Designed miniproteins, single chains, continued (4). Designs and how they scored, part 19

Each design is a single chain, and the fold is of that chain. pLDDT is the mean over its residues in the fold that is shown.

## One batch from the design tools (miniprotein)

Design m12668
Fold by ESMFold2-Fast:
Structure m12668 (fold): chain A 65 residues (1-65)
Amino acid sequence: TLTPRERATMLALSRSGGDISEAAKELGVSQSTVSRIARRLEARGLLERVGKDYVLTPAGLAALA
């Protein structure tokens, strides 16, 4: 159900501990691109916003399997 871009974004956020800036650096894209994707994934219950960070939910982890 994840697009390749959504999957790559979730993996980058997992590795960065939810840091949008770090994930964007790793993916070679703008922070605004990662933020837009993260907001869509949050609306789907796959990410949870914690302060400035987006962390994977149990549903998000299952979607990556």
Scores: mean pLDDT 85

Design m12669
Fold by ESMFold2-Fast:
Structure m12669 (fold): chain A 77 residues (1-77)
Amino acid sequence: SAIEEEVEALTKHAEEVTKTVIASGDKEKIEELIKELDKTIEYLRELAKKNPEHREAIEAAIKKLEELKKKLEEELK
């Protein structure tokens, strides 16, 4: 499915960017990425509403992005 392929690609990209930003130690970049992940999660929630047949795959991606966001928030403590 094109939607599931897009969601997988987006999740992998978010994982790699999160790793890079954490390694940088740049708190401003960490805060910006948290905001970007929030917007992406919101987009995916709307995508799941419009595509209920792909909801399970999309919800798995949302959970992964929420885990990445939590890791970024821990770096700010």
Scores: mean pLDDT 87

Design m12670
Fold by ESMFold2-Fast:
Structure m12670 (fold): chain A 57 residues (1-57)
Amino acid sequence: MEDEKLKKEKEEIVNRLKARGYITDEQAEVMLNTTFSKGIIERLKELLEREEAGRAA
């Protein structure tokens, strides 16, 4: 059930990481072609939110 949603979340996270310069284009391509677990996706979201919160608030 969550496979499609997790895939979309992965794409959003990877695109955001690339846009912020945290990863290279090559790394983004590898990540997009890699199967992520829900835990990995949640970890990446936490890191992004942590960075945004630390900068904005």
Scores: mean pLDDT 72

Design m12671
Fold by ESMFold2-Fast:
Structure m12671 (fold): chain A 63 residues (1-63)
Amino acid sequence: DAETLAIQRVLARLGLYDGPLDGVADAALREAVRRFQERFGLPVDGVPDAATRAALAAIEAGE
C-alpha cells in the first residue's frame, strides 16, 4: 500500500532497506525499521509507530 511504499522509499534512500519497493511489508522491512529506530534514538521494536512515522516523514519532506 501507499504508506508501506513511502516507508520503503525513505529507508532505501537511507541505505537501510535493500528489498523491493512494492508496498508489501516483510521481515526485511521490519528489520530496516529497527535499524532506523536505533540510528535516530527511538524505541527499537520494528513497528512504524507515530514517532517513527513522523521521523520518516520529516526526512522525506526535507528531500
Scores: mean pLDDT 77

Design m12672
Fold by ESMFold2-Fast:
Structure m12672 (fold): chain A 60 residues (1-60)
Amino acid sequence: PSDEEIDEGIALIVAGVAKLLADKGKVEEALKLLEDQAKRLSGKAKEVLEKAKEEIEKRK
């Protein structure tokens, strides 16, 4: 797989972990995780994390 495919896969896993944290009431921790990871990624992987962040922010 390409580095982009690997990064997208990691982004999906991170988004899943963030969703789990938010479900447990740890919304701030979930958002921080997504922000920290998004700073290290680009393209579609970053887009996945930014979309997850937007979705979790709506739960506030």
Scores: mean pLDDT 78

Design m12673
Fold by ESMFold2-Fast:
Structure m12673 (fold): chain A 74 residues (1-74)
Amino acid sequence: SPELEAQIQAFADRFRELLDRRVAELKAQGKTPEEIAAERERMYRIAIRHVNELIETGKPVEEVFAEFERELEA
């Protein structure tokens, strides 16, 4: 579905922006490369589950991304 592909791309674009910002923040906080790599891995694992939910449910990307952000803070 072109609509589903667009939703997945929108999620991916938002995720890239958030990831880049988070990495910059961690660097500014003096986190080690190992700590930054661990947080990136965590973010990717959580993101994959939410992309799968987007594919399975067809929920709006805004809703799924908000759920993703909430889980990152838990």
Scores: mean pLDDT 88

Design m12674
Fold by ESMFold2-Fast:
Structure m12674 (fold): chain A 72 residues (1-72)
Amino acid sequence: SSAEEKLKKSLEIIRKTVPEGVAAIIYGVAKTLLDKGKISAEEAAEFVIELGEKAGLGEEGRRYAEELLARA
């Protein structure tokens, strides 16, 4: 499975156990993958936008995506 698929599956499990932690996991994992060179800044931005929308955090996801792109 791709890193994106693994992340989505992990977020679904977390959502069932700690719903309020989902936002932190979305942003934290995307930033960690970017910092370790596993994904591009653009891929990280797409990740936080897509998963933020699914979590009901679309506006926060877009704001964080801008921050990730600015670091590229």
Scores: mean pLDDT 71

Design m12675
Fold by ESMFold2-Fast:
Structure m12675 (fold): chain A 58 residues (1-58)
Amino acid sequence: LQEVAEKQRQIVEEAMKRAGEIADDPSATTEEIQNASAEVNETARKQMEEVGKAAKEQ
């Protein structure tokens, strides 16, 4: 149980770090930042779903 929570926390931290890097890019437009943030969120969501699914299969 703690293992699953730890992995999910790492996924969220990586997503937040990536979103921050995109937001800090002075050459990026608001639209580019929005699109990149959406992709980061989508990837994190899929990874969290996989971790949750693996936990349920036990």
Scores: mean pLDDT 75

Design m12676
Fold by ESMFold2-Fast:
Structure m12676 (fold): chain A 95 residues (1-95)
Amino acid sequence: DREKALAEADAVLDGFGYGVQAAGAPTLEEIQEKSREAARELIAKYPDPELLRSAATAMIAGARVALKLQGVDPETAEERIKVIEEALNEELAAA
């Protein structure tokens, strides 16, 4: 379900400190660590490969939208999304 995957993306960003009025921006290392945790939870939740891929795609899309809504610079947002995508893909490949 796309809506559930988007909610998980919002939870991931909140965990990184991207929540409303969160102090400071998370480091790339913190984003990578939280993305790996999110990927492992996603794998446990979606045993079907097609659903897992759809959920991961929706999570990345949700993170991109959330960064835009928080006024993060487009170039910085893309850099952070790349870290999220790489961490997610590495955990998914290991599953």
Scores: mean pLDDT 68

Design m12677
Fold by ESMFold2-Fast:
Structure m12677 (fold): chain A 62 residues (1-62)
Amino acid sequence: GSDIRKKILELIGEILRLIGEELDIELKLEKGEISEEEAKKKLEEIRAEREKLKKELASLPD
């Protein structure tokens, strides 16, 4: 079945979305649109979720 491939694609899509959010926060920080404290908190949350999804992806069969 295509179920494992679908799950892999969904996880990759979520990881890419989180990377995009991380870049957005870094860009806002560079522009001065967000405080360093707020950026740090949001980046920690996004990075933790991304690492969780990476581990889940690594646990799936090929």
Scores: mean pLDDT 83

Design m12678
Fold by ESMFold2-Fast:
Structure m12678 (fold): chain A 60 residues (1-60)
Amino acid sequence: SMEREVQTLKQSAEGSLKMSEKFKGTEIAKDLEKNFKESVEKLLKIPLGKPQAERLLKKA
């Protein structure tokens, strides 16, 4: 379902954001930042995901 997809993408983005801050300045942080951006882009394409994407972008 779209709701499950939104929840999965939100969880992926939130996890990536937290870990990228924890590993700031490392190569792993670059991969995490890429995953965050990709997850947010996918959320923005889903109507139910757009408010979650906007919240995540404000935290970044």
Scores: mean pLDDT 83

Design m12679
Fold by ESMFold2-Fast:
Structure m12679 (fold): chain A 57 residues (1-57)
Amino acid sequence: SQKVQEAISKFKEALELEKLGKKEEANVKRNEGYKLLDEAGSPGTPELIAIVKQEME
């Protein structure tokens, strides 16, 4: 689950960058997060979606 934790961190960074208006940097972090999720094989896809949703709120 280390890659899953790294992906969550990337999504959190993307959200913070989005709040600062740094859309290009936010997109880079978001893409890094998706890459990490793909590499992790998403053992808990519904759980990952729930975590990402909570970070958006």
Scores: mean pLDDT 72

Design m12680
Fold by ESMFold2-Fast:
Structure m12680 (fold): chain A 104 residues (1-104)
Amino acid sequence: KEKEHKATILSTAAGIEASAGDYDKAIELLKEALKLTPENSDTYTLLGRVYAKQGKYEEAEKYYKKALELDPENSSAYKGLADVYEKQGKLEEAKELREKAKEL
């Protein structure tokens, strides 16, 4: 679908902006992608990753959890959430998520 292609372009542009350190621009582009494809687990995973790079671990956790609600087999979201939980000192929860990611 046309909207899915536009969302992919926006997510790719967001990745470039995040690599340049412009996390606010990356978030703007990812939120625009979600307006086109609101149930895209991968886009929520990218949002979680960008928020985590900003050190906004509570927001990162929220978006990774949303990605997993949409796709329980999303290995990248489990790994991202595990990294966030480790940064928050939730080491046992992080370990459980890493084991789930290995099963996928």
Scores: mean pLDDT 86

Design m12681
Fold by ESMFold2-Fast:
Structure m12681 (fold): chain A 68 residues (1-68)
Amino acid sequence: SEELLARVREAIDGFAAWAKETVRTPEELDAHIAAFRALVDEALKHLTPEQAAEVRRYADERIAELRA
């Protein structure tokens, strides 16, 4: 649903904001990213293929920004 898609995007944005503020080492960042990716992957099972692809791309872009 569109509401679920919006909620997943909010969760991704919230994770990225939290990580930028809180996480100080690359190793801690990697651990938190791995845990968050597992949660995102579970949510993707409840989205359409197009929505799942969009969420995956969005998450990957936000994670890449955290590593830059």
Scores: mean pLDDT 83

Design m12682
Fold by ESMFold2-Fast:
Formats: C-alpha cells, sequence, structure tokens
Structure m12682 (fold): chain A 79 residues (1-79)
C-alpha cells in the first residue's frame, strides 16, 4: 500500500509544479515535469507487479501502465 501513497504524492506534487510553470509561461518545463512523473509512476507499478505476480490487481495495474505509457508518448510528441 506504500507505493500507492508514493504515486498519489507524485501526482499531487507534479500538478502543483505544472501549474506553477504554466503560470510563468514555461510550457516546455511543464511538459518535462509531466513526462518525468509518468516515467516514475510507471516504474513503481512495474516493480510492484514484478514482486507481486499473483496480485488480484494485476490486470487493472497492467491496463493503467499501458494508459500512462500512451500519455507519456503523446506528451513527448509535443516537445
Amino acid sequence: MEYLKEIEEILRETQEKIAELLAKGDYKGALEVAIEALEKIIELIKEYLKKNPDSPYREELEEFIKSLEKEREELEKLL
């Protein structure tokens, strides 16, 4: 359950940082922060699944990873 708190913390901090950068007109910086956060979250979930292959949440987490990877790729195209 600790990894879920880490993910929630990353999302909260990332949203605050993006809002700050956008207020300053730093669109590229905001994109870079979003991409880094997505990469960190993806790695945390992948590590959890590797250690817990029989997790009842496996399919849901695998679908979530796929969604996050797609979002990361779309954001990278905007750089």
Scores: mean pLDDT 81

Design m12683
Fold by ESMFold2-Fast:
Order: structure tokens, then C-alpha cells, then sequence
Structure m12683 (fold): chain A 58 residues (1-58)
């Protein structure tokens, strides 16, 4: 619903900003915490985490 969409949009915005700042591990930790708070969004948030983990291995 709209609330879930807003959470995912905010997650993308925050994670992207942290990546731009070189704070990839902090972005991953933020998304992990968000998954604990919103388990109904866990699948979408996990996809974001996996993308960041692949980036961090470069």
C-alpha cells in the first residue's frame, strides 16, 4: 500500500545517499534494521542488500 511504497522509496533514497558518501556498510546495516522493523517488506529490502553486497565486493 502507499505506506509500504513510502518506506521503500525512503529506503532507496537513504541507501543511495550512503553509497554516494562511500558508507556502503552503513547502508547495508540500515536496510537490515528496516527489514526487522518491516518484515512484510523483507523480500524487497533483501534485494537491495544483495545489490549493495555485490557492489561492496568490488
Amino acid sequence: GPAHEAILEEAERVATRLIILGRVEEAIEYLKQLKKEHPELAEELERMIESLRRYAEL
Scores: mean pLDDT 82

Design m12684
Fold by ESMFold2-Fast:
Structure m12684 (fold): chain A 55 residues (1-55)
Amino acid sequence: SRAELERERAALQAELQARLDAWRASGRPPSPEEQEEMIELARRRAELEAELAAL
C-alpha cells in the first residue's frame, strides 16, 4: 500500500541520516564497504520514491 511504501521510505531516510551522523562524529572517512551500503540505501529510497510517484 502507499502507506507501507511511505513508512519504508521514512525508515531508509532515517538510516541514511544515522549513518552520516555517525560518520561525522567519528571524524574518519567512511570505508569502501560503508560507502557501498549508503549507495544501496540511497538507491532503494529512489526506487520507493519512483513507486510512490507512479501511484
Scores: mean pLDDT 81

Design m12685
Fold by ESMFold2-Fast:
Parts: structure tokens; sequence; C-alpha cells
Structure m12685 (fold): chain A 66 residues (1-66)
């Protein structure tokens, strides 16, 4: 699944803290919770609008160069 692929790529790149390009919301909470459960830290870097989980995953991948 897309989130597991993102998390595995981040681990392979030795990323400890993932940049989140949108604030916490009902749209991205499941993605953020999965990131935290996997042992990553998070930092918010900008307030982009997101309308889906797929969009949230895509933007996280882009901002972290995954």
Amino acid sequence: NKINNLLQTAKEKNIDVLKIPAKYSDVNKEVIEAILKAGFGITYVEEKEINSVDEAIKLISEVNNL
C-alpha cells in the first residue's frame, strides 16, 4: 500500500523526521498516525490544502524527496 511504501523508503534513506506540508486534519490524520506509529518524528513545513489521503501521501513523498 502507498503509506507502507513511503515509510519503507524513508527508513531506507535514514530519515528520522518527516516533513509534513499540511497541518493535522481529518484528511491526513491516518497518514500522520501511521508515521508516528512507525517511529518517525514529524515537523510541519507549510500549510498546503489537502482533500484526500492519496494527496497527503503524495505531498509528503514530494517534500521529503522520497
Scores: mean pLDDT 81

Design m12686
Fold by ESMFold2-Fast:
Structure m12686 (fold): chain A 75 residues (1-75)
Amino acid sequence: VQTNDNVREAIQLLQSHFSPEDLQTLESFAGGPLDNFYGDNVRRAVMLFQMGAGLTVDGIAGPATLEALRAYTPS
C-alpha cells in the first residue's frame, strides 16, 4: 500500500542513490523536479525506476518498489 511516507522515502532513495546527473535525466523524463508529494513527476520517476528494476510498472511506491530502492547501491 502506498502512503505519503512511502512516497517521501522513495524520493529520498532516488535522490540518494542516483548521481546528480542521472537524477537530472530522470527528472527531465518525469517532466520536472521531484517534490515531497505524490504528483505526476514522482509517479513517472517511480515508473521509470520500476521499468529498470524489472518490477510491475504501476507508479506506486509500495513495499516491493521501496525494497528494490533500498537494495540499489552504486558499485
Scores: mean pLDDT 67

Design m12687
Fold by ESMFold2-Fast:
Structure m12687 (fold): chain A 83 residues (1-83)
Amino acid sequence: VDEKEVLRALADMYDYIGKLLEKQGKYDEAATMYEKSADLYEKAGDFEHAAQAYRNAAISYRKSGDVEKAEEMEKRAEELEKK
């Protein structure tokens, strides 16, 4: 097990928790989990999954009413999608 493998496994766990919270309508908590997942995927060099997680965070932040954080997450996803 190397650092990137551990980071990706942790990112997968946070992504899964985010999806469960989103299904419960806990959008602010879901957004926080997706953001943590995205940060970990990015550190692992998995830019495709990181961008997707940032987009999921943005959607959840918009549903919770946090437009400023949603725009920040959308910008991060766009930057990763250019790589």
Scores: mean pLDDT 87

Design m12688
Fold by ESMFold2-Fast:
Structure m12688 (fold): chain A 94 residues (1-94)
Amino acid sequence: SVKEALRELIELERKLIEAALNNDLEAFEKALEEIAELVQKHKDNPEFMAIVTRAHARGVAAAKASTEKDDFERAAVGARAVREELERELAKLE
Protein backbone atom coordinates (compact mmCIF):
# COMPACT_ATOMS: atom_id res chain seq x y z
CA SER A 1 0.00 0.00 0.00
CA VAL A 2 1.03 3.66 -0.37
CA LYS A 3 1.02 4.04 3.44
CA GLU A 4 3.40 1.09 3.91
CA ALA A 5 5.70 2.32 1.12
CA LEU A 6 5.77 5.82 2.67
CA ARG A 7 6.55 4.41 6.14
CA GLU A 8 9.47 2.41 4.66
CA LEU A 9 10.73 5.46 2.73
CA ILE A 10 10.53 7.68 5.86
CA GLU A 11 12.68 5.14 7.76
CA LEU A 12 15.25 5.05 4.91
CA GLU A 13 15.36 8.89 4.85
CA ARG A 14 16.00 8.77 8.64
CA LYS A 15 18.96 6.41 7.99
CA LEU A 16 20.25 8.74 5.24
CA ILE A 17 20.14 11.75 7.62
CA GLU A 18 21.88 9.72 10.36
CA ALA A 19 24.65 8.57 7.97
CA ALA A 20 25.16 12.15 6.70
CA LEU A 21 25.40 13.59 10.24
CA ASN A 22 27.92 10.84 11.17
CA ASN A 23 30.01 11.45 7.99
CA ASP A 24 29.52 7.73 7.21
CA LEU A 25 29.92 7.47 3.43
CA GLU A 26 29.30 3.68 3.29
CA ALA A 27 26.04 3.94 5.28
CA PHE A 28 25.02 7.00 3.20
CA GLU A 29 25.55 5.17 -0.12
CA LYS A 30 23.73 2.07 1.22
CA ALA A 31 20.74 4.22 2.28
CA LEU A 32 20.65 5.88 -1.17
CA GLU A 33 20.68 2.44 -2.85
CA GLU A 34 17.85 1.19 -0.60
CA ILE A 35 15.80 4.36 -1.34
CA ALA A 36 16.35 3.88 -5.10
CA GLU A 37 15.29 0.19 -4.84
CA LEU A 38 12.12 1.08 -2.88
CA VAL A 39 11.15 3.81 -5.39
CA GLN A 40 11.83 1.42 -8.32
CA LYS A 41 9.69 -1.29 -6.65
CA HIS A 42 6.72 1.12 -6.44
CA LYS A 43 7.33 3.05 -9.71
CA ASP A 44 3.99 1.85 -11.16
CA ASN A 45 2.01 3.38 -8.26
CA PRO A 46 1.06 6.90 -9.46
CA GLU A 47 -0.01 8.16 -5.98
CA PHE A 48 3.28 7.03 -4.39
CA MET A 49 5.33 8.47 -7.29
CA ALA A 50 3.51 11.84 -7.11
CA ILE A 51 4.28 12.09 -3.37
CA VAL A 52 7.94 11.05 -3.88
CA THR A 53 8.34 13.61 -6.71
CA ARG A 54 6.93 16.45 -4.53
CA ALA A 55 9.04 15.41 -1.51
CA HIS A 56 12.20 15.24 -3.67
CA ALA A 57 11.49 18.74 -5.06
CA ARG A 58 11.18 20.06 -1.46
CA GLY A 59 14.48 18.37 -0.56
CA VAL A 60 16.29 19.91 -3.55
CA ALA A 61 14.90 23.37 -2.71
CA ALA A 62 15.94 23.05 0.97
CA ALA A 63 19.47 21.91 0.03
CA LYS A 64 19.86 24.81 -2.44
CA ALA A 65 18.68 27.33 0.19
CA SER A 66 21.16 25.89 2.72
CA THR A 67 24.32 27.93 3.40
CA GLU A 68 26.12 24.83 4.74
CA LYS A 69 29.53 24.35 3.11
CA ASP A 70 29.84 20.67 4.04
CA ASP A 71 28.24 18.29 1.50
CA PHE A 72 26.97 15.92 4.22
CA GLU A 73 25.38 18.78 6.22
CA ARG A 74 23.70 20.04 3.00
CA ALA A 75 22.54 16.46 2.22
CA ALA A 76 21.10 16.18 5.76
CA VAL A 77 19.14 19.44 5.25
CA GLY A 78 17.68 18.06 2.00
CA ALA A 79 16.85 14.64 3.48
CA ARG A 80 15.14 16.25 6.51
CA ALA A 81 12.92 18.30 4.16
CA VAL A 82 12.07 15.12 2.20
CA ARG A 83 11.22 13.26 5.44
CA GLU A 84 9.03 16.14 6.74
CA GLU A 85 7.06 16.24 3.45
CA LEU A 86 6.65 12.42 3.46
CA GLU A 87 5.42 12.51 7.10
CA ARG A 88 2.97 15.32 6.20
CA GLU A 89 1.63 13.27 3.24
CA LEU A 90 1.38 10.10 5.38
CA ALA A 91 -0.64 12.05 8.00
CA LYS A 92 -3.22 12.94 5.29
CA LEU A 93 -3.82 9.22 4.66
CA GLU A 94 -6.00 7.25 7.10
Scores: mean pLDDT 86

Design m12689
Fold by ESMFold2-Fast:
Structure m12689 (fold): chain A 74 residues (1-74)
Amino acid sequence: MEAVELLRAAGYDARGVLIKLEDGKWLYSVVVDEGLDPETGRRSYRVFARAEGDTPEEAERKVAEQVRAKLAAS
């Protein structure tokens, strides 16, 4: 999927999660593993981008647009 592939190409350990909502819309979220902090021993994860769409493809496209914008902004 484009958003996950963009993040992986940029060096992130990324995964996507697609959820169908009660109203019939689709929520797509991309999450990145920021690695293990050796000082605290904690693994850090964050939501990099998320969006809703009327179809899985629309939600994924919106997230890919957000990822491209964020990566372009450094």
Scores: mean pLDDT 78

Design m12690
Fold by ESMFold2-Fast:
Structure m12690 (fold): chain A 64 residues (1-64)
Amino acid sequence: MPISEEEILASFGDMYVGIANILESQGKYEEAAEMYEKAAELYEKAGDLEAAKEARERAKKVAA
């Protein structure tokens, strides 16, 4: 079946969250926050406003 644009964007968002988790585990909090922000933007484009909000909240906590 054809994958929708929203599903592709959400998949990229999940990828950036994964990268951010790895960076956070390495103590690279600033870079992790940037990846969470990118994930949030992708989730918003995908229409997943809840995932976008959670990613932004995580970015703020990591950067604090």
Scores: mean pLDDT 82

Design m12691
Fold by ESMFold2-Fast:
Structure m12691 (fold): chain A 80 residues (1-80)
Amino acid sequence: MEELAKLAAEIRERMIEIYEKSLSLKPEEREKILKKLEEVDKLMDEAQEAWDAGKYEEAQKLLDEARKLVEEIEKEVEEA
């Protein structure tokens, strides 16, 4: 489904931007951000597994959760 693929691509792009911004942070703050990005990556992998299993509604929910987490991380990086 094109919509889910687009959402996944959007999340990946935003993760890259967060990573690049994190390089300017103190090591302690960067560690926290990287750990949260790892959680986003896990949600993305679980969404892919759900998609491969034909569980499209589960995949959508996992991607929505990943997107929400990315929004939280973006705010934290901007404030740090």
Scores: mean pLDDT 83

Design m12692
Fold by ESMFold2-Fast:
Structure m12692 (fold): chain A 108 residues (1-108)
Amino acid sequence: SVVLTQPASVTVGEGGSVMIPFTASEDVGNAVNWYQQKPGEAPKLLISNASTRAPGVDDRFKGVGSGTTYNLIISNVQREDEAVYYAQSTSTSPPVFGPGTTLTVVPA
């Protein structure tokens, strides 16, 4: 089975930029989605096909990468961006979720 690896947590200062990586155990092509889950909310699709922003998603959010290594980049981080970010591979059926990375935003 495909294994997705993410760091458990990342911390960034408000207004800074952060990179949330994931690594897949095998080549997943561009079959990569990123989801944001805020406390008390349903998960929201941020990025599909590795780099395509979902409708209504701020341009501060970017997906990059290829093969086995992918990154979600968040620029000008806001306090409201505090969430768990999940990578998902759709290269196999059923789709596989990573363990999630908790983003903590330190006030300025």
Scores: mean pLDDT 85

Design m12693
Fold by ESMFold2-Fast:
Structure m12693 (fold): chain A 59 residues (1-59)
Amino acid sequence: GLEEEAKKGAESARKAALADGASEEQAEKVGRDTREAILAGDRRKGEEAGVRGVIAAGK
C-alpha cells in the first residue's frame, strides 16, 4: 500500500543520503520529507525530494 511505498522510499532516500556523506540528521530529514510527499499521493515529488537531499548532502 501507499504506507509501504512511503516506508521503502524514505528508507532508500535516507540510505542514499548517508552514502553521499550526509549526517544522520540530514538523512533522517530527507527520509521524512520523502515519506510525507509519498503519503500526500505525490510519488514524483517524493522522488525529487530524495534526490535533492542527496545532492545537497554531497555539497
Scores: mean pLDDT 72

Design m12694
Fold by ESMFold2-Fast:
Structure m12694 (fold): chain A 75 residues (1-75)
Amino acid sequence: GPEVDAAQRRANEGLTRLDELASEAKKDGLTEVAEKIEQLRSEARRAFTQTGDPEPVEKALEEAEKIYKEAKEKS
């Protein structure tokens, strides 16, 4: 139903943003940050597949954005 479709859209949007963020980190030479973001994405996707809950994806994105911002401020 609409709620299941909304959860899938939220998860897809978050996973896409995680992919974009990992690519941006690689472009910035932040290889270890990019690898960490890719791990967060993989774990979040697995959680979504098992539970149908997009919240783990959204939390992974928040953590990835924080890690990326902190790395950029220190470089």
Scores: mean pLDDT 86

Design m12695
Fold by ESMFold2-Fast:
Structure m12695 (fold): chain A 64 residues (1-64)
Amino acid sequence: LSPEQQREVDIAMGDMYVGLGELFKSQGKNELAAEMYRKAAEIYKEAGDEERAEEALKKAEELE
């Protein structure tokens, strides 16, 4: 994969973890939701998407 294609895949993975975090949050599973948001933040950071990474970290912190 090109670096651009790899970035798209990584962002999609981050989006998936955010979705899982929202799902767990809706079920009151705040610890699992926070874990999913942290995984998303790591993936976004590796993809170079600092804004999405920071947003995901804030979502995790709100659940602690």
Scores: mean pLDDT 83

Design m12696
Fold by ESMFold2-Fast:
Structure m12696 (fold): chain A 65 residues (1-65)
Amino acid sequence: PDAAAQAAAGRAAVAAARAAVESGDLTKMNEYLEKAQAHAVAAASAGDDAGAAEVGRETREVWLS
């Protein structure tokens, strides 16, 4: 898969998780955070370690909210 596309999809999933937290939908938050982690792993596997690390940091930031 395209590493940059995987990193972008991961960031989009993190943004969706943030919106879910703001609306109080913890089920959707968990679903989106799991998608973000899957995309981060795929990005790293495709060679975008920096993009994967950024998605990981953003995922942790949402979880700490």
Scores: mean pLDDT 81

Design m12697
Fold by ESMFold2-Fast:
Structure m12697 (fold): chain A 58 residues (1-58)
Amino acid sequence: SMSEIKEELRKKVSELVATSIELIALQIEGASPEEIERVRERIKELKKEIDELDKILS
């Protein structure tokens, strides 16, 4: 349903915000390049999923 898709979009947006904050924290802490790249790839995946869900809601 549209309500379920909207809820999924909200969840993905919240996860994107949280993951972006995590990336900043890891960079400040001097985390490994591998950990930073892992988080960056997750952000890319979340952005794609958000874009796809947004298109369905349009």
Scores: mean pLDDT 88

Design m12698
Fold by ESMFold2-Fast:
Structure m12698 (fold): chain A 64 residues (1-64)
Amino acid sequence: TSLLQQLKSKLLSYLDSVSSRDFKTAAEYLDESIELLKQIPGSEDTIEALQKIKEDLLKKAKEL
């Protein structure tokens, strides 16, 4: 679906941002992925896990 293609695109951008140590941009792409996942029923556990990763990325961004 177009939703899955959008998720794939955002997750690839997230990975690129992490490899570049741009943790703020990585957190933004992860947040966009979470918003897309909210449209998929049964994704609650995945959303919770990704929100924790986003918080860790934002902490790293503040330390830089």
Scores: mean pLDDT 82

Design m12699
Fold by ESMFold2-Fast:
Structure m12699 (fold): chain A 79 residues (1-79)
Amino acid sequence: MEEAERRAEEAREAALAAGLSEDAARAAGLAALGLALAEAGRLEEAIRLLEEAIRLARAAGDEALAASAEAALRHVKAA
């Protein structure tokens, strides 16, 4: 839990440092959290967070981030 939240925080901060909007940075953080929860075996929670990350990335206009989150969601669903 704490490690997953740390990875989400790091991804959000990295996105902000790269010049992404706050909304895109939040989407990046949620995608990282979803992947970390999937690694911990919490698949249903991971799927919900990745779906939210895709929604926020698209709302922010970041199609590259949305595509990355979609790839992550497919990977998690295949597990």
Scores: mean pLDDT 82

Design m12700
Fold by ESMFold2-Fast:
Structure m12700 (fold): chain A 61 residues (1-61)
Amino acid sequence: SSEVEKILESLKKLAEEMLAAGVPAERVLHYLTALVRKEISDPEVREKIIEELKRFIEELS
């Protein structure tokens, strides 16, 4: 798939690992959102990834 899809899958895997380690969902979302905002300059792509991450983390919580 695209580079964006690979990034999203990597972030989802990190979220799963953090949640499994007992990190609160709010902290996981905050850290991954900050990372995405730092690494991804395209606002449209950035917001799409953040929206998917939020949805994914909420589903696991």
Scores: mean pLDDT 83

Design m12701
Fold by ESMFold2-Fast:
Structure m12701 (fold): chain A 113 residues (1-113)
Amino acid sequence: MKEKIREALEKAISAAEQGKNAAVGVAFDDNGVPIGADYVISDTKSAEELAVEAARRAAQYPGASFAVAIATDKGSKKAVLATMNVETGTIRIEELDVSFVEALRALLESLVG
């Protein structure tokens, strides 16, 4: 599990550092334990579009109660956060005060470090 989460986060960081639009979604169970992660890379989709897509993909993990996605695009200095409630399908979107790479490095340390 930690290995796959690490790989998804590292691939998303690498894509963003190459100037691509990117997102990572992480699935959490009802106890707040991370149970899976996936990444999305695009040349055309906005940060908001990618955050929603990544959150919905993560929400498909068996046992997921909520999903969190962080995304960026080429024009953005700050990351976009999407939080999805799996039961209701509700997605909340907000802009973070940190860059995508900073947010993902912090998440990597927290979840896999």
Scores: mean pLDDT 82

Design m12702
Fold by ESMFold2-Fast:
Structure m12702 (fold): chain A 73 residues (1-73)
Amino acid sequence: SSAKLLEELEKKRRELGRELLEHALEKLKEQVEKDPENEGKRIMYKMLEAVVNNAGKEEFDKIDEEFIEWAKK
């Protein structure tokens, strides 16, 4: 049925999305290591890491606080 095909497609999209996010996280980590003084890149890395690790609201709230403080500079 078309519904079963859609469920299988959604599963494969989630698997591909996870792989792409993990790859993006590794690339961003390399950029942060090359430019550790770049606060914006560090905040982006923390945010992507929190997404990949399925972090809770408390972790995202901390990242949002860091972003706001950085944006005020």
Scores: mean pLDDT 80

Design m12703
Fold by ESMFold2-Fast:
Structure m12703 (fold): chain A 61 residues (1-61)
Amino acid sequence: MEEKLKELSEKIRRAGSFEEIIAAMKEGAKQGVSRSEIRDILIKTTGLSREQIEEILEKAF
């Protein structure tokens, strides 16, 4: 799990678009990363608003 969280954080950090972030979240969710862990990564890795973070979570799950 920890290695998957690190890989997910790197993908988000290097994402060039909102769509790439959503794709990375969907892959993380598919690999067993929880909604709470994804939310934490988004808060720490991105400057996205609460509304944008919730939109990504809804699309990922």
Scores: mean pLDDT 74

Design m12704
Fold by ESMFold2-Fast:
Structure m12704 (fold): chain A 61 residues (1-61)
Amino acid sequence: MAGQRSQQIQQYLQQGIDALKKGDEKKAKEYVKKALELQGITDEEVIESAVGVLKVHAAEA
């Protein structure tokens, strides 16, 4: 099946959102970093940007 990596990425991003809803930004960043590392993205600026996007999503959920 194609998309197994995409499923893992989505799972980590969901865990990041859940952590943000609990107020644990440190834990959320760890999960987002794991999701992005699966795509070969290790740039801290990109990781911080992704956390920012998820914060907006969590606040509107």
Scores: mean pLDDT 76

Design m12705
Fold by ESMFold2-Fast:
Structure m12705 (fold): chain A 59 residues (1-59)
Amino acid sequence: LNSIERAVMHEFGLSEEELREIKEMLKTKSREEVIEWLMKKFGLSRKEAEGLVDALELS
């Protein structure tokens, strides 16, 4: 895990397994599908889900 991935895990309270699942979703699904999935699964706001996706795409 790089420093950005560790920061995301800490800020959003994610496990390594959950982070891996999100990264796999980003490889196979559209950005909008991943955002909607994050909102539903983790109870994130749209803004929080967008920020998480943007951070992981930059890592």
Scores: mean pLDDT 80

